Designed miniproteins, single chains, continued (5). Designs and how they scored, part 2

Each design is a single chain, and the fold is of that chain. pLDDT is the mean over its residues in the fold that is shown.

## One batch from the design tools (miniprotein)

Design m16036
Fold by ESMFold2-Fast:
Formats: C-alpha cells, sequence, structure tokens
Structure m16036 (fold): chain A 86 residues (1-86)
C-alpha cells in the first residue's frame, strides 16, 4: 500500500519536531483526510490517515501527560469525524 508508506514517511520526516508542531501537523492531516473521505478519494484519505497515525505515535513518545491530554482534546473531534466517514 503505497499511500500508507507515503503517509508514514511524511510523519517520520517530522520526528524531530516539537509537540506543538506535531499536534498542528496531525490536525492538518486529519482535516485533509476528512476532505478526501468526503470527496471519495480513498487513496488520498489513506495517505493522510497514515500521516496522522504516525504523528500521533510520535506525540505519544515525546509528549508529557499534560501535553498529550491537550493534543487529544484538539485531535479527538477530527478523529471522530474521520471515523464516522469510514
Amino acid sequence: MEAVKEGLAEAEALADASVEELTEAAEEALRRAIEALRAGDREEATRYLARAAGLMALLGRKASEEEAEAAARRLEPLAREAEALL
């Protein structure tokens, strides 16, 4: 699955980014995934969902508990919207 590899590689490119940068990138990836899902673009949606998943994994490794809770509050509504479209 090329789209999954591309999304994960795009997340990996941000491995040295700050928690705030990772959170912003994950929000953007989820918004783009939602747009692609609504447009019926499954390949683009898969790439952005993989990017978001990779970014959230990086957040889990780097963020404090407080930072992780703040990120979760920002990302959770978008993640739920994306899940509802799957």
Scores: mean pLDDT 84

Design m16037
Fold by ESMFold2-Fast:
Structure m16037 (fold): chain A 76 residues (1-76)
Amino acid sequence: SGKEYALKAKNAKTGEEALDYASKAAIEYEKEGDIGGSMGAGVAATAGATMLSLGDEEEAIRMTGRGAERVLNGES
């Protein structure tokens, strides 16, 4: 489910793991009809990908995790 992948993204230990789970969360939320959750998780994945492309894995983990946390705390 979208929330399960978002929770995994929030608790990810690597930037690659955080990005993978946030991307999967966006896809699952879209399948569930949760457009807000899908958009939020997609933004989190984009932020993570951007930080990884800049070589900042620690920031990729933080930004992706915080984005996933916002999705989990939102009214979806």
Scores: mean pLDDT 84

Design m16038
Fold by ESMFold2-Fast:
Structure m16038 (fold): chain A 98 residues (1-98)
Amino acid sequence: SDALKEAREHIEEARKAFEEGDYEKALEHLEKALEILRELLESEAFASLPVSRQVGLKLRLIAAEISVELFKKTKKEEFFEEAVRELEALVEEFETLL
């Protein structure tokens, strides 16, 4: 979907910004990816999934949000890499299910 493609593009731009030492730009792109994925959780397509899948995806989004917040507060690479990993895994799961 266009939304999932846009989320992937923001994750890629976040990696580029992080490699350049631009942590504010990296954060902006991670937050944009989170915004897109939150919007997908409000979609009719998502609402049609089994409740167990809906809960699982919501918990994974919460994990990604925590990693982004930890990166925002600490600027540590470990939290950036965890945020990227969780966001990429979420996009892949949505591509499979939606």
Scores: mean pLDDT 88

Design m16039
Fold by ESMFold2-Fast:
Formats: structure tokens, sequence, C-alpha cells
Structure m16039 (fold): chain A 60 residues (1-60)
């Protein structure tokens, strides 16, 4: 169902966000500049997941 697909996609988004945060902001001692870049990259990934969710809803 669409709800199951959305839940699966949100779970994937959560895992990707955790991976990005751990790998680039938290796993390495980072300067404020490096942290800002990791946050920008994470925001981009979140946008992509939202766009995919909207696309899937339109296909319903």
Amino acid sequence: SMEEDEERLRESERRMREFIEERYAKSRGTSPEAKALAEEWTAGAEGAFRALLEYMRRLE
C-alpha cells in the first residue's frame, strides 16, 4: 500500500540521514565549516526523499 511504501521510504531516509551525520559530521572531528557542509548535504538528501514521496503519491 502507499502507506507501507511511504513508511519504507521514511525509514530509508532516516538511515541515510544517520549515515551522513555519522560519517561526515560526527564520526570525524570536524570544523564548523565541515559540519555546515555535511548539514547542507543532508538537507539535499531530505529534499530528494520528499520529491520521491510526492512522485509516488501521484502514481497512486
Scores: mean pLDDT 65

Design m16040
Fold by ESMFold2-Fast:
Structure m16040 (fold): chain A 55 residues (1-55)
Amino acid sequence: SLDERIAAVEKEIERLLAEFQRLVADGSLTEEQMREIGQRLLDLYRELEALRAAK
């Protein structure tokens, strides 16, 4: 269902944010990881907006 797809995207966003916070906290975040995580988050937020607009 649409709600299940929205929930899946929201869960993936939460997972990436938690991973980002962990990498920052332990000082292991690289510039490459920052760029990759940032791009992935932008893509996921765009997908989330499209799914919400379909409601």
Scores: mean pLDDT 85

Design m16041
Fold by ESMFold2-Fast:
Structure m16041 (fold): chain A 67 residues (1-67)
Amino acid sequence: SAEWLFEQAVRSRDAEMALELGEYYYRQKKYELAAKAYEVAVRHGEGELKERAERNLKKVKELLEKE
């Protein structure tokens, strides 16, 4: 895209919302949906947000392997 700054801002916002959605599903014990949301946060996130999403994704994947 020619509007790379706009695309980066949209990705950053989407990553933040995806992390919050993942945390919501995690509290509901909907681990498959939580994992999908955290994967989006990892893909589009940067810095501390990405690191937090990666840690949460690892925990959720470990829980899914126990089923």
Scores: mean pLDDT 78

Design m16042
Fold by ESMFold2-Fast:
Structure m16042 (fold): chain A 101 residues (1-101)
Amino acid sequence: SEAELLAELAERLAKWLDSLLKNLELPPEARELLERARELLLEAARLAREGRLEEAKELAREAIELIEEAGRLLAASEDPELKEAGEELLEAAKALREFLE
């Protein structure tokens, strides 16, 4: 179902964000954005599994905005590892946004 697919996508993305938060020396602004996005994605997955699909989509859209902001900040970095992470964040946000449309 759409709800189950959203839950799986949100959980997978949240897990990847957790990995970035643990393994990269992120600028404080990017760290705060990704921590908030991760929390929203986990809540979206929970709501989707409860059949609250429209509420889950709303939280997922909020998470996308935060991920895009963090992605733009990191993609502008002089650090190649942060730049690559930023580009991957923007790609992931685009994929989730397209799924929600």
Scores: mean pLDDT 91

Design m16043
Fold by ESMFold2-Fast:
Parts: sequence; C-alpha cells; structure tokens
Structure m16043 (fold): chain A 87 residues (1-87)
Amino acid sequence: SMEEIEKFAEEKAKEAAEYAEKEYGIKLSEEDIEKAKKHIEELIKKLSSQSEEQLKEMEEIVKSNTAQDEISREMLLEIIKLARKLK
C-alpha cells in the first residue's frame, strides 16, 4: 500500500540522516530528508512495477556489487524486498 511505502521511506530517510550525522558530522536539513524520502518512494513504486523474476535478478546483482558501500547496498536490498512484498 501507499501507506507502507511512505512509512518505509520515512524510516529509511531518518536512518540515513542519523548515520550521516553520527559518522560524518553532517546534519541533514528537513528539506534534504524529505527529498531522500521522495526518492525512496519513487524507487519503490518503480520496482513494484517490475516482475518477480526481474526483482530477483536485481537483488542478486546488488548482492554481488562489492564496489557499493554496505549501507547503500543494504538499503537497496530492503527496497527490493519491499517492492516484492507489495506485488
């Protein structure tokens, strides 16, 4: 549902903001957090339109990408899992 997408995006945007402040001393503005939330919502919506087979293939690609930082990788995996659940 849209409500699940919005809640997930809000939680992940806040987690990312807390991580940035704790690890890098960067305090994200409320505007930056809202932009991150919208980007996550759009990504979930786009992925939810893909087939189960395409989403599984994408998940495997993300898991094998050692060049991506661990936090971005984990967030993307969670987004893919939610997209699969919403089908």
Scores: mean pLDDT 78

Design m16044
Fold by ESMFold2-Fast:
Structure m16044 (fold): chain A 70 residues (1-70)
Amino acid sequence: PRVTLPDGTVVELKEESSVEEIEEALRKAAKGSEEEKQIQLAGALTLVTRKGKKVVSIEEIKAEVERAKG
């Protein structure tokens, strides 16, 4: 399973990763301010299941990290 940030950064996740770890990984991969990172996370997860085909989940990236914790 993998998630691509709006930046184009690809984050690979393990099937055993927890939602917390997923958020952290995406947050660290994102660039910019804390706010920018938060926005990128929400956008990336939304895009993952939107366009770009089905994601082979870890429960769909843990339900998109609980639906991109707005």
Scores: mean pLDDT 66

Design m16045
Fold by ESMFold2-Fast:
Structure m16045 (fold): chain A 71 residues (1-71)
Amino acid sequence: SSDDLRQQAAQMRERARQLRQQAQELRRQAQTLVGSDPELARQLQNEASILEGMAALLEGMASWFERIADR
């Protein structure tokens, strides 16, 4: 049903929000390591980028579910 699709979209958006928060924390940690451990800083930045990509995919799927629910 449209309600079920909207509920699933809401869950996807909540998961995306959590992933973006995790990515922000990794970028914060990376910034503290730039001068002392640049290799680890780069790894954390790469991990943050992966999480941001996953969040974007979930947001895209949520938008598609919302579009289907509205039609």
Scores: mean pLDDT 90

Design m16046
Fold by ESMFold2-Fast:
Structure m16046 (fold): chain A 104 residues (1-104)
Amino acid sequence: SDREKLIKLIEELIELAEELLELLKADPNASEEEIKEVEEIIEEAKELLEKVKKGEISLEEAKKKMLEILDRLKEIISRSISDPTKATGLILRVIGLEIDLEQL
């Protein structure tokens, strides 16, 4: 049950990061470095998802890694998204994932 819930939360994190990546690619003020940072986060999250599915990582350790990724996403959104409404919406989604993760 907790593993299945964690898998869904990691999948939601990946979707959020992919949406952020498309926003950065469309934003004329976004740097290639910022785009690369989000691409690296997506890869890390996909690797984490595979490890959780295979049972190669404990749920506690996976939860810690997911919280670290979520914190990095908040920093990138705050500095890189020029539209304050879109930035706020993304930050609230990250906070929602952190709350759901803490309830596991």
Scores: mean pLDDT 88

Design m16047
Fold by ESMFold2-Fast:
Structure m16047 (fold): chain A 69 residues (1-69)
Amino acid sequence: SVADYLMENTNLSREQAEEVAKMINYDERLVPLTVELMKSAHPSKTALMGLLGLSEEQAERFLEIREEA
């Protein structure tokens, strides 16, 4: 699943991976980019919104999850 792939390729917990998978609407096409943005040194809120289709609130939550992981 999208969440299982995120867990295998990032430091996300299952709960965090499920939350992120839901944000990208379980779109498998976005998974590699999501992994790269999780590992990025300077992820921008604008890039998250534009590249993954996240709302501003979702992009802020993504950045919070990234810092916790």
Scores: mean pLDDT 85

Design m16048
Fold by ESMFold2-Fast:
Structure m16048 (fold): chain A 96 residues (1-96)
Amino acid sequence: MEFKEKLIEELRQKVDEALKLSTDPEVKAGLRELLKTAEEVIENSTPEQAEAFAKTFLELIDEAIKYLKEGKVDEARFVIDTGIGLAEIALAVNKL
């Protein structure tokens, strides 16, 4: 669905921004895993659910970007790991 493609592209752009701010390989790996699992959540959700999930993932990536700009790598890693965990739970409980 075109609407979901737009949400996924917004997430990709935000992850690309975060990737440019970090030299830490674990942060980069976490950001890539978060994007992959978030894309799967959005693709397997209703349009309304996809919008809500995309908003949540974008807010988490924005928080990670804020921490990376402040040099707070451990806090950024924690936020990214939280996002991955939420995406995995969303995939596990998806009813469709």
Scores: mean pLDDT 84

Design m16049
Fold by ESMFold2-Fast:
Structure m16049 (fold): chain A 100 residues (1-100)
Amino acid sequence: SMAELARRLAEEAKRRVEERLKERMAQLEKEITKNGGSDSDLRAKLIRELERLRAAMAMGITSEAAIRGLTDEQIEAVLEERVGPERAAAIREVLAELIG
């Protein structure tokens, strides 16, 4: 059916975006380890970007505009699902101290 074809095309597009997001996340993790250690502000920015990409992947977001449009609340919700609310709050406090 056309619905089945549309779903398969959407799944293929999703796989390509997920692969690109995984590559971007791996690059950010490498930069955090290599370059972020000498600059706390840069490290915090890289970690925030990594959490944004993790949220996008968890939500099945496929466009750069939608990734940039993710609110802090949406990113925090995904972080809470991954680590629980208490640890998510602690991570937010650490990131706020590094940037704020």
Scores: mean pLDDT 73

Design m16050
Fold by ESMFold2-Fast:
Structure m16050 (fold): chain A 69 residues (1-69)
Amino acid sequence: SSVKQQLLDFLSTIFSQSQVEEIERLISRLSDEQVGQLLDRLNYSLFDPRYRSKDKRFQYIKDRAEELI
């Protein structure tokens, strides 16, 4: 639960409330271990210039979370 809350708090600094709520619904279906795996993938990809826009970053996060479900 604390890992999920830390992720949501971080995402709230970047994304809108509605986007954070959508990600929260997805990660509620993940274990804490799977959220750790998601964080590792997100950290790697945040430095990738292909994901410059907020919309592309949001979609990337959703796609990676859905793959873990």
Scores: mean pLDDT 76

Design m16051
Fold by ESMFold2-Fast:
Order: structure tokens, then sequence, then C-alpha cells
Structure m16051 (fold): chain A 69 residues (1-69)
């Protein structure tokens, strides 16, 4: 439960950073970042990770992609 809350908090923090980065991107670049999020999140879910862990992994992948654009 505590670890789940910590993962959720970190996912929310990374999500906020990602939203700020995406606000500076073109629509095509936003689509690339969103695709990276979907791929990473779906892989995490297929591996049996929780929704909270998958969301953190997706947001981290999106942030990484947004920083490269």
Amino acid sequence: DKKKAEIKKKADEVGAELAELMSKLTLDQVDEAVAAMADAGNEALKKGLSDEEARLIANEAGKKKALEL
C-alpha cells in the first residue's frame, strides 16, 4: 500500500513534467511522445506489472522521448 502510493505520487510528478514538456512540442512530436508512452505502458502491463507501475513507466518513457525531440 505505501509502495503503491509512492509509485502513484512519482507517476503524477513525472506526468506533470511531461505535460509541461509536451506544451512546447509540435503536434507531430506530441504524437511521437504519446506513442512511446503507449508502447512502454502496454509492455509493462503484458509483463504483469500493476496499473500504477505501468503508468509510471509510460510517463517516464514519454518524458524521455519528449526531451529527445
Scores: mean pLDDT 81

Design m16052
Fold by ESMFold2-Fast:
Structure m16052 (fold): chain A 86 residues (1-86)
Amino acid sequence: VEEAYKAGREAALKGIEYAQNGDFEKGKQAMEEGGRAVGKVVTPEGAAALSYGLTKALDYVINEKDFEKAREAALKGLEEARKHAK
């Protein structure tokens, strides 16, 4: 479980870094990979919280160009998902 959260957190933050450097497609792919890794080890409630946080992070990246708020949204989703581990 912890390894999946670590991998998912690293992938999500790396995705935001890719987007910050102008590679929005690579950023989205990395964030989706992180979400899939964590989603496999959490309950439906945890998966919903993660999905919300990552969707909000993508919105901040794509529409707002606010990478700091994107990191905060992704980390909040990951922490909420962690509370609902299988």
Scores: mean pLDDT 77

Design m16053
Fold by ESMFold2-Fast:
Structure m16053 (fold): chain A 85 residues (1-85)
Amino acid sequence: GAMAAAEQARLDALRAEINQRIDEGKKLVMEKLKELEGKSPEEVRRLIAYAIDLVGLQYEADRTTSVAEAERLLAEVDKLIEELK
């Protein structure tokens, strides 16, 4: 059947957390791009690739209908943010 109300509430909470973490990651990318004034085009391309990955994960999070899938997406977002630090 359709998702239970409690599962929907948990999924909505996870989507909100994922989007908050993605916004944090996007801010880190923009901050690092500003710090790269006059530096490597290769590093700029790497940071842009991280931003694209974050956008992709945001798209997946907005489309997910599973708590388990949302939890996996959150872990993947957290991994990307740690790699950006």
Scores: mean pLDDT 83

Design m16054
Fold by ESMFold2-Fast:
Structure m16054 (fold): chain A 57 residues (1-57)
Amino acid sequence: MEEKERLIREGEELVTVPTKLLEQAIRDNRGLPPSVVEEMKKIVEKGKELIRKGKEL
């Protein structure tokens, strides 16, 4: 199976999961600690980088 597909899928999961968690926390009027939000943003950036690398293959 193509490494391209795997990188894109892994990247999409790293973007999608934190985004859903942040949206759910907003809907439930739940606050997340700033350190957790910052860590989630880093995970999203890693996901975007994996997607870009996969698309270049």
Scores: mean pLDDT 75

Design m16055
Fold by ESMFold2-Fast:
Structure m16055 (fold): chain A 60 residues (1-60)
Amino acid sequence: SSEEEALEEARKIAGELGKKRGTGATAEIIYETGKALIEKFKDNKAGVELGEKGLKVAEG
């Protein structure tokens, strides 16, 4: 499903960002993952909604 594809991509992006920024940068990783999901899945409602939720978590 589109939601499964978005979650798989989110895990991949978060994993790569975690390698670059380290495990202490959780808010930054969530923010950047959400931003990347919105950009990658801008024509996919489920992907955009998941990305927006990630950004809101990072913002508080």
Scores: mean pLDDT 67

Design m16056
Fold by ESMFold2-Fast:
Structure m16056 (fold): chain A 97 residues (1-97)
Amino acid sequence: MEEAKKIVEKLIEISENEDEEALIELLSEITGIPKEDIRKIIEYAKEGKLPDDELLEKLIEIQVEGIKLVKEANGEEFDEEELEKKIERFRELRKKA
C-alpha cells in the first residue's frame, strides 16, 4: 500500500513537471517493459498512430499495472471484472482502427 502511494505521488510529480524521461523510467520499473518500447508507444501516441500488435499488448499491460497501482494506493480492492471490461473496450477500439 505505502509503495503504491509513493509511485502514484511520483507519477503526479512527473506529470506536473512534464518530465517524459522520468515517466518512461517509472513505467519501465513498474511494468517490466523495456524503456525503448515505452518510448515508442509515447511517440506513436504523439503522432496519432496506433502501435503494432506487439507494442499494443505492452500498452495494455501498462494500463493494467496503472489501474492496479491506483486501486492499491486508494486502498481499494482490485476488481478483475472491471479491468477486463476496460481491456475489452481498448481492444474494440483497436479493431475499429
Scores: mean pLDDT 67

Design m16057
Fold by ESMFold2-Fast:
Structure m16057 (fold): chain A 94 residues (1-94)
Amino acid sequence: MEEEARELIEEIRRIGEQIKDPEVSALVRRAARLLEEALKSDDRFEAEVLIGLAHISLGVAKLIAPPEDQPLVDRAIELATRAAELILKVIEEK
């Protein structure tokens, strides 16, 4: 579960690198960093806040993304949702 969460976060980071719009790219990469911080958290409340901030970052990315970047942002949102579920399970098992 922790390894799968890390792999999903790394895929989000790689998606951010493929995005052509620099502002959208920065928002997607920020979401990956926030999810990585959530995974490292020992506190469920802190992890939930960081996950929320990651989803807000991706929501802004979706709103401003040009048509060519939309599919990559949508994939990042799907991966972030899966990563968030795994992160919360990892914290519950500690």
Scores: mean pLDDT 87

Design m16058
Fold by ESMFold2-Fast:
Structure m16058 (fold): chain A 57 residues (1-57)
Amino acid sequence: ADLDKLQEVMKLLNVPQDNHEYFTQILQDGGLEHLAELVRKFAKPEQKEAALQILEA
């Protein structure tokens, strides 16, 4: 499910719990594609590929 992918990505990127609502809203409004764009722009290089693979699975 899309929420399961979001949770795995947030865990991988060590996202603070206060930011979980923000990312959940992005998923609801723009889907996994918008979340992937956010990861591409703001994630660390070493985590970016792994996070994108989770979102695409």
Scores: mean pLDDT 77

Design m16059
Fold by ESMFold2-Fast:
Structure m16059 (fold): chain A 94 residues (1-94)
Amino acid sequence: SEAERLYEEAKRLIEEGKDLKEAGKKGVEAAELYLREGDYDKAIEIMADLLRLKIEKYAPSEEKKEEMLKKLDEIVEETRKNKEEVEEAVKESL
């Protein structure tokens, strides 16, 4: 899948510390491809994984890393909950 290829490339760029702007673009493109396929869970998963990797590798302090990871986890949970509510609303309207 092109989405999987872009995700793996973004992950590699973050791990190598090369061109974090390009890594971000590839990550967003991969997520957009999953969204177009209706795979909201996979889109959320890959964006969360890439952001988590970036935070763990490049956060300026341990304290800042913990704060950012906690906020990311909260955002991911809220996003997943919202997706389920939207899916149920669509199902009930049919």
Scores: mean pLDDT 78

Design m16060
Fold by ESMFold2-Fast:
Structure m16060 (fold): chain A 72 residues (1-72)
Amino acid sequence: SLLEELKKRVKELALKHGFSEEEAELIALSFVEQYELGKEAALAAIDGLVEIYGDEKLGEELRKLLEEAEKE
């Protein structure tokens, strides 16, 4: 499904940025839950992650994934 694929891609991205397996799973789960609530909620989740972890590149890559998901 789209949501399962999105969760997998977000988790892989978090792992690439140095998060642990457990942290990456929680980030991916939270992101998908926010995405289901709407684009504004997903964007707020991305902004929150960037503020907490200081990783601007993670934020850019997550916004790109969100843009790709929005096309479907």
Scores: mean pLDDT 82

Design m16061
Fold by ESMFold2-Fast:
Structure m16061 (fold): chain A 60 residues (1-60)
Amino acid sequence: NVAKIEAAGKAAAEAGVSDETVMALGMELLRNGFDEALLRELLARHGVSEATIERVLALL
């Protein structure tokens, strides 16, 4: 779902996630479909802190 993926990218950018990580997230979510658990895993894999991940999810 493109709209959910765009919302996730905007939320990540607002939470201070790097543009490089936001692009990587967008590509993986486009390939696999939007899944909140996958979004959490991808953010963690790219070194995003738990506090920042919580902020991203709160902005969705």
Scores: mean pLDDT 82

Design m16062
Fold by ESMFold2-Fast:
Structure m16062 (fold): chain A 92 residues (1-92)
Amino acid sequence: NPLVDKIIEGIYNLLVAGKTKRLISFLKKAKLVLKNAGYTKAAEAVEKLRLLVEDGPLIAFGKFGLLEIALRNVPDEILEQLVEILKEEEKK
């Protein structure tokens, strides 16, 4: 899924750039969007990644698998919303 790939790549790029504050902001917003849309498993996966980033950003680099799997079950309409939120955080 190209939208899932864009989201994972964007998360990776923010981690590599040391933009952890912007990544945490994205993950908090993404959790709310997913939870409000009823995608509770994807919201849980996003929250788990946020906690890992807050504890130690380097630990998060190996932990995208569950998020990727969870996002595959999310409709493109919601994934496009996440891509737009990610673009706003990358701009900063």
Scores: mean pLDDT 83

Design m16063
Fold by ESMFold2-Fast:
Structure m16063 (fold): chain A 61 residues (1-61)
Amino acid sequence: MKKVTSLADLSDEELDELIDYIVKETGASRAEAMDAVLEAVSEGYTLEEIREKAVEILKKK
């Protein structure tokens, strides 16, 4: 997988799938999931790593 450095690196479908996954796994709102994704993206991870990292961020709360 390619590294994601900004939300612009993701297609609309990839972003929607990512947010839906995080919401389903954590029970957080779409807004909270988006904030977690923005935090994870700043670290320069791959799409799969961003998914896992965003879930960790929200579960730790």
Scores: mean pLDDT 75

Design m16064
Fold by ESMFold2-Fast:
Structure m16064 (fold): chain A 81 residues (1-81)
Amino acid sequence: SKQILLEVTKMMFRAMAEMTTVEIEKSKEAIEKALETLEEILKELKKMLEQTQDPEVKSYLEKVIKKLEKKKKELQEQLKA
């Protein structure tokens, strides 16, 4: 439904806000906080994907999850460097 799409979009914006903080702060602490938030959001999104039967919602969730997982991997590599 439109309500679920809106909730997913809000979660995506929260993740992007943490990414913006990493770009501004450029600190290990900011990266660690962003990774923690991304992992929590990804867990919730994956649970929603498992529970939904709406093909439009499934497609949107899969796209958002893929985008956030890519960002998580990029942050993990930055933390190693």
Scores: mean pLDDT 84

Design m16065
Fold by ESMFold2-Fast:
Structure m16065 (fold): chain A 86 residues (1-86)
Amino acid sequence: PLTLADLIQKKYEEKLKEIEEIKKRLEEAKPPGADELLERLDEIEKKLNDLFDKIGRGDPSVTPDVLEKLFKEADEVIKEAKKVLE
């Protein structure tokens, strides 16, 4: 059985992989708005990497609310990118 920590780690890995895949597709296809979406995806990726570095260091400022908000922001940008790629 997966723990909550295992689920959070899995979600982080899945989001990074999804972001990388979408960034690659945007860079190859260059649909209208691609440059703005790539910049937004880069910002989300940096935030995710920073947040999970803090978790690894035991930083108490990383709360479930902060994680949920960032994952939601990532989902919104990913959704928008998928729409312009279709």
Scores: mean pLDDT 79

Design m16066
Fold by ESMFold2-Fast:
Structure m16066 (fold): chain A 92 residues (1-92)
Amino acid sequence: MEKTYKVKPGQKLTLPDDVVEVTVKFKNGKAALEAARYIKLNFGKDIESISLPDSTTITIKFKNGKAANKAVNYILEKFGKDVESVTAKYKG
């Protein structure tokens, strides 16, 4: 199961604790690359993988949903103006 959120600047999200994968679409590639670096630095221990399927999209697999919720809100706090959408995938 998955859900897509369109994001406005300054918005915070509350994701369910069963979120295991988050895909973030950015308005530009610079924001995507910087967000990937910040997430690696601050959440690396709670991440299974980070991939960039295209120049403006990052997909992050998390070890647990609490880390996913924290990481998404960290991205929205630092890069929210450059975020187009967030898609969260749940275990069910």
Scores: mean pLDDT 79

Design m16067
Fold by ESMFold2-Fast:
Structure m16067 (fold): chain A 66 residues (1-66)
Amino acid sequence: MTPLQRATKAIEKLAGKKLADEFKDYYNKLVKEGVSPDQALVQAINYASKKGGIDTEKISEAMSLV
């Protein structure tokens, strides 16, 4: 499973499918705009964290469990 797939599943479990889909869309937008995949992942996780009111640490923990 890729880091993007892990993050998507973690966000879906913590905040539901709508936020997970918005996270994926934001990641894809960043990559399309020329942001590196690693940086796009970090920025998209921060975006989902802020929008969903979920700690980035909690997302990282959930990513390790999927």
Scores: mean pLDDT 85

Design m16068
Fold by ESMFold2-Fast:
Structure m16068 (fold): chain A 70 residues (1-70)
Amino acid sequence: SPAAIQEKMNAQLKQIDEEHKAQVARTRQDNIARNLSPLQSTIDLMRVIAESTDKYVEVRKKAKAELEKV
């Protein structure tokens, strides 16, 4: 059903958000421990954001494709 597809998507997106939050926290702690410059720290965080964004977009695309079949 459309509701089941949306519920599955919401669960997957929530998991991505939790994983992203944990990864950002680890990256920030590593940056502090390594005494990185602001630009170096920003580059590391931008990589994490890009990876999480790609996962988020793919989950949404898959859910949209499944909804269009119903």
Scores: mean pLDDT 84

Design m16069
Fold by ESMFold2-Fast:
Structure m16069 (fold): chain A 90 residues (1-90)
Amino acid sequence: MMIDMSADEFKEMLLKIAEELLKNGKHPKIEELIEKLKSKDPEIYLKTIEEIMAKIVEVLYERGFYSEDREKFNKEDLEELLKEVLESLK
C-alpha cells in the first residue's frame, strides 16, 4: 500500500485514533500500542508501524482489495481502516 505520508504522519494518525478509542473504553492492547509508538527505541517504534501496516494489508486482502485497487485508497480510507484494525485488537 502506498500513501504519500511520512512515518511521523502515520504515527500521529495512529496515536490520534488510539487515544480517541481509549476515550470510549478501556483497551489494554491499544494502551500498549500507544506506549510502543512513543518509545525512545527506533526499532520498537518502526516495528510497531510495520506490524500495523501488515494488518492493514491483511484486512484489505480479506475485503477483496488487490494490487489493482491500491490507487483507490486515500488517507480518509486509511483512517477508517485503522479504527477497525485497532478495535479488532480487543
Scores: mean pLDDT 69

Design m16070
Fold by ESMFold2-Fast:
Structure m16070 (fold): chain A 65 residues (1-65)
Amino acid sequence: SAAELGRELFRLQEELKKVAEEGNLSEEELREKHPETIRRIEELMERLRATLRTAEEARAVHAAA
């Protein structure tokens, strides 16, 4: 569900932020050390956007009696 995708995305973003702050890592260093995590965040964002669009379209059809 969109809620589950959002929670997973938030969790990964918070983990990455914590690692960056604790290590004083730049965005470039984060991409070098955790490229898979960044790619997964991007993939989850795209999936979440697609899921929200589909849900909105379904709701619009139901509302347009």
Scores: mean pLDDT 75

Design m16071
Fold by ESMFold2-Fast:
Structure m16071 (fold): chain A 68 residues (1-68)
Amino acid sequence: MSPEQEELLEKGNLLAARGVITAADTGDMAAANALIEEGRKLYEEAGEPELGERSAKNARAAMAKAVG
C-alpha cells in the first residue's frame, strides 16, 4: 500500500472508533453513524471497500453494545 492509502485507512479506523465513543458518551446515534460512514468512505477512497464495510459493521456492533 502507498503511505497515502495507509493514512486513509488509519483515519477511517479512527472515525469508526470516534463514532462508537460518541454513541457511548452522548447517545447521539445519528452523529455516531455519520462518523462511522465517513470512516467507511475513507476506506473506499483507499481502494479497500470490503475493509470499509467490515469496519462499519464492527463499529455498529460495538456501538450497540456501548449504548445498551
Scores: mean pLDDT 82

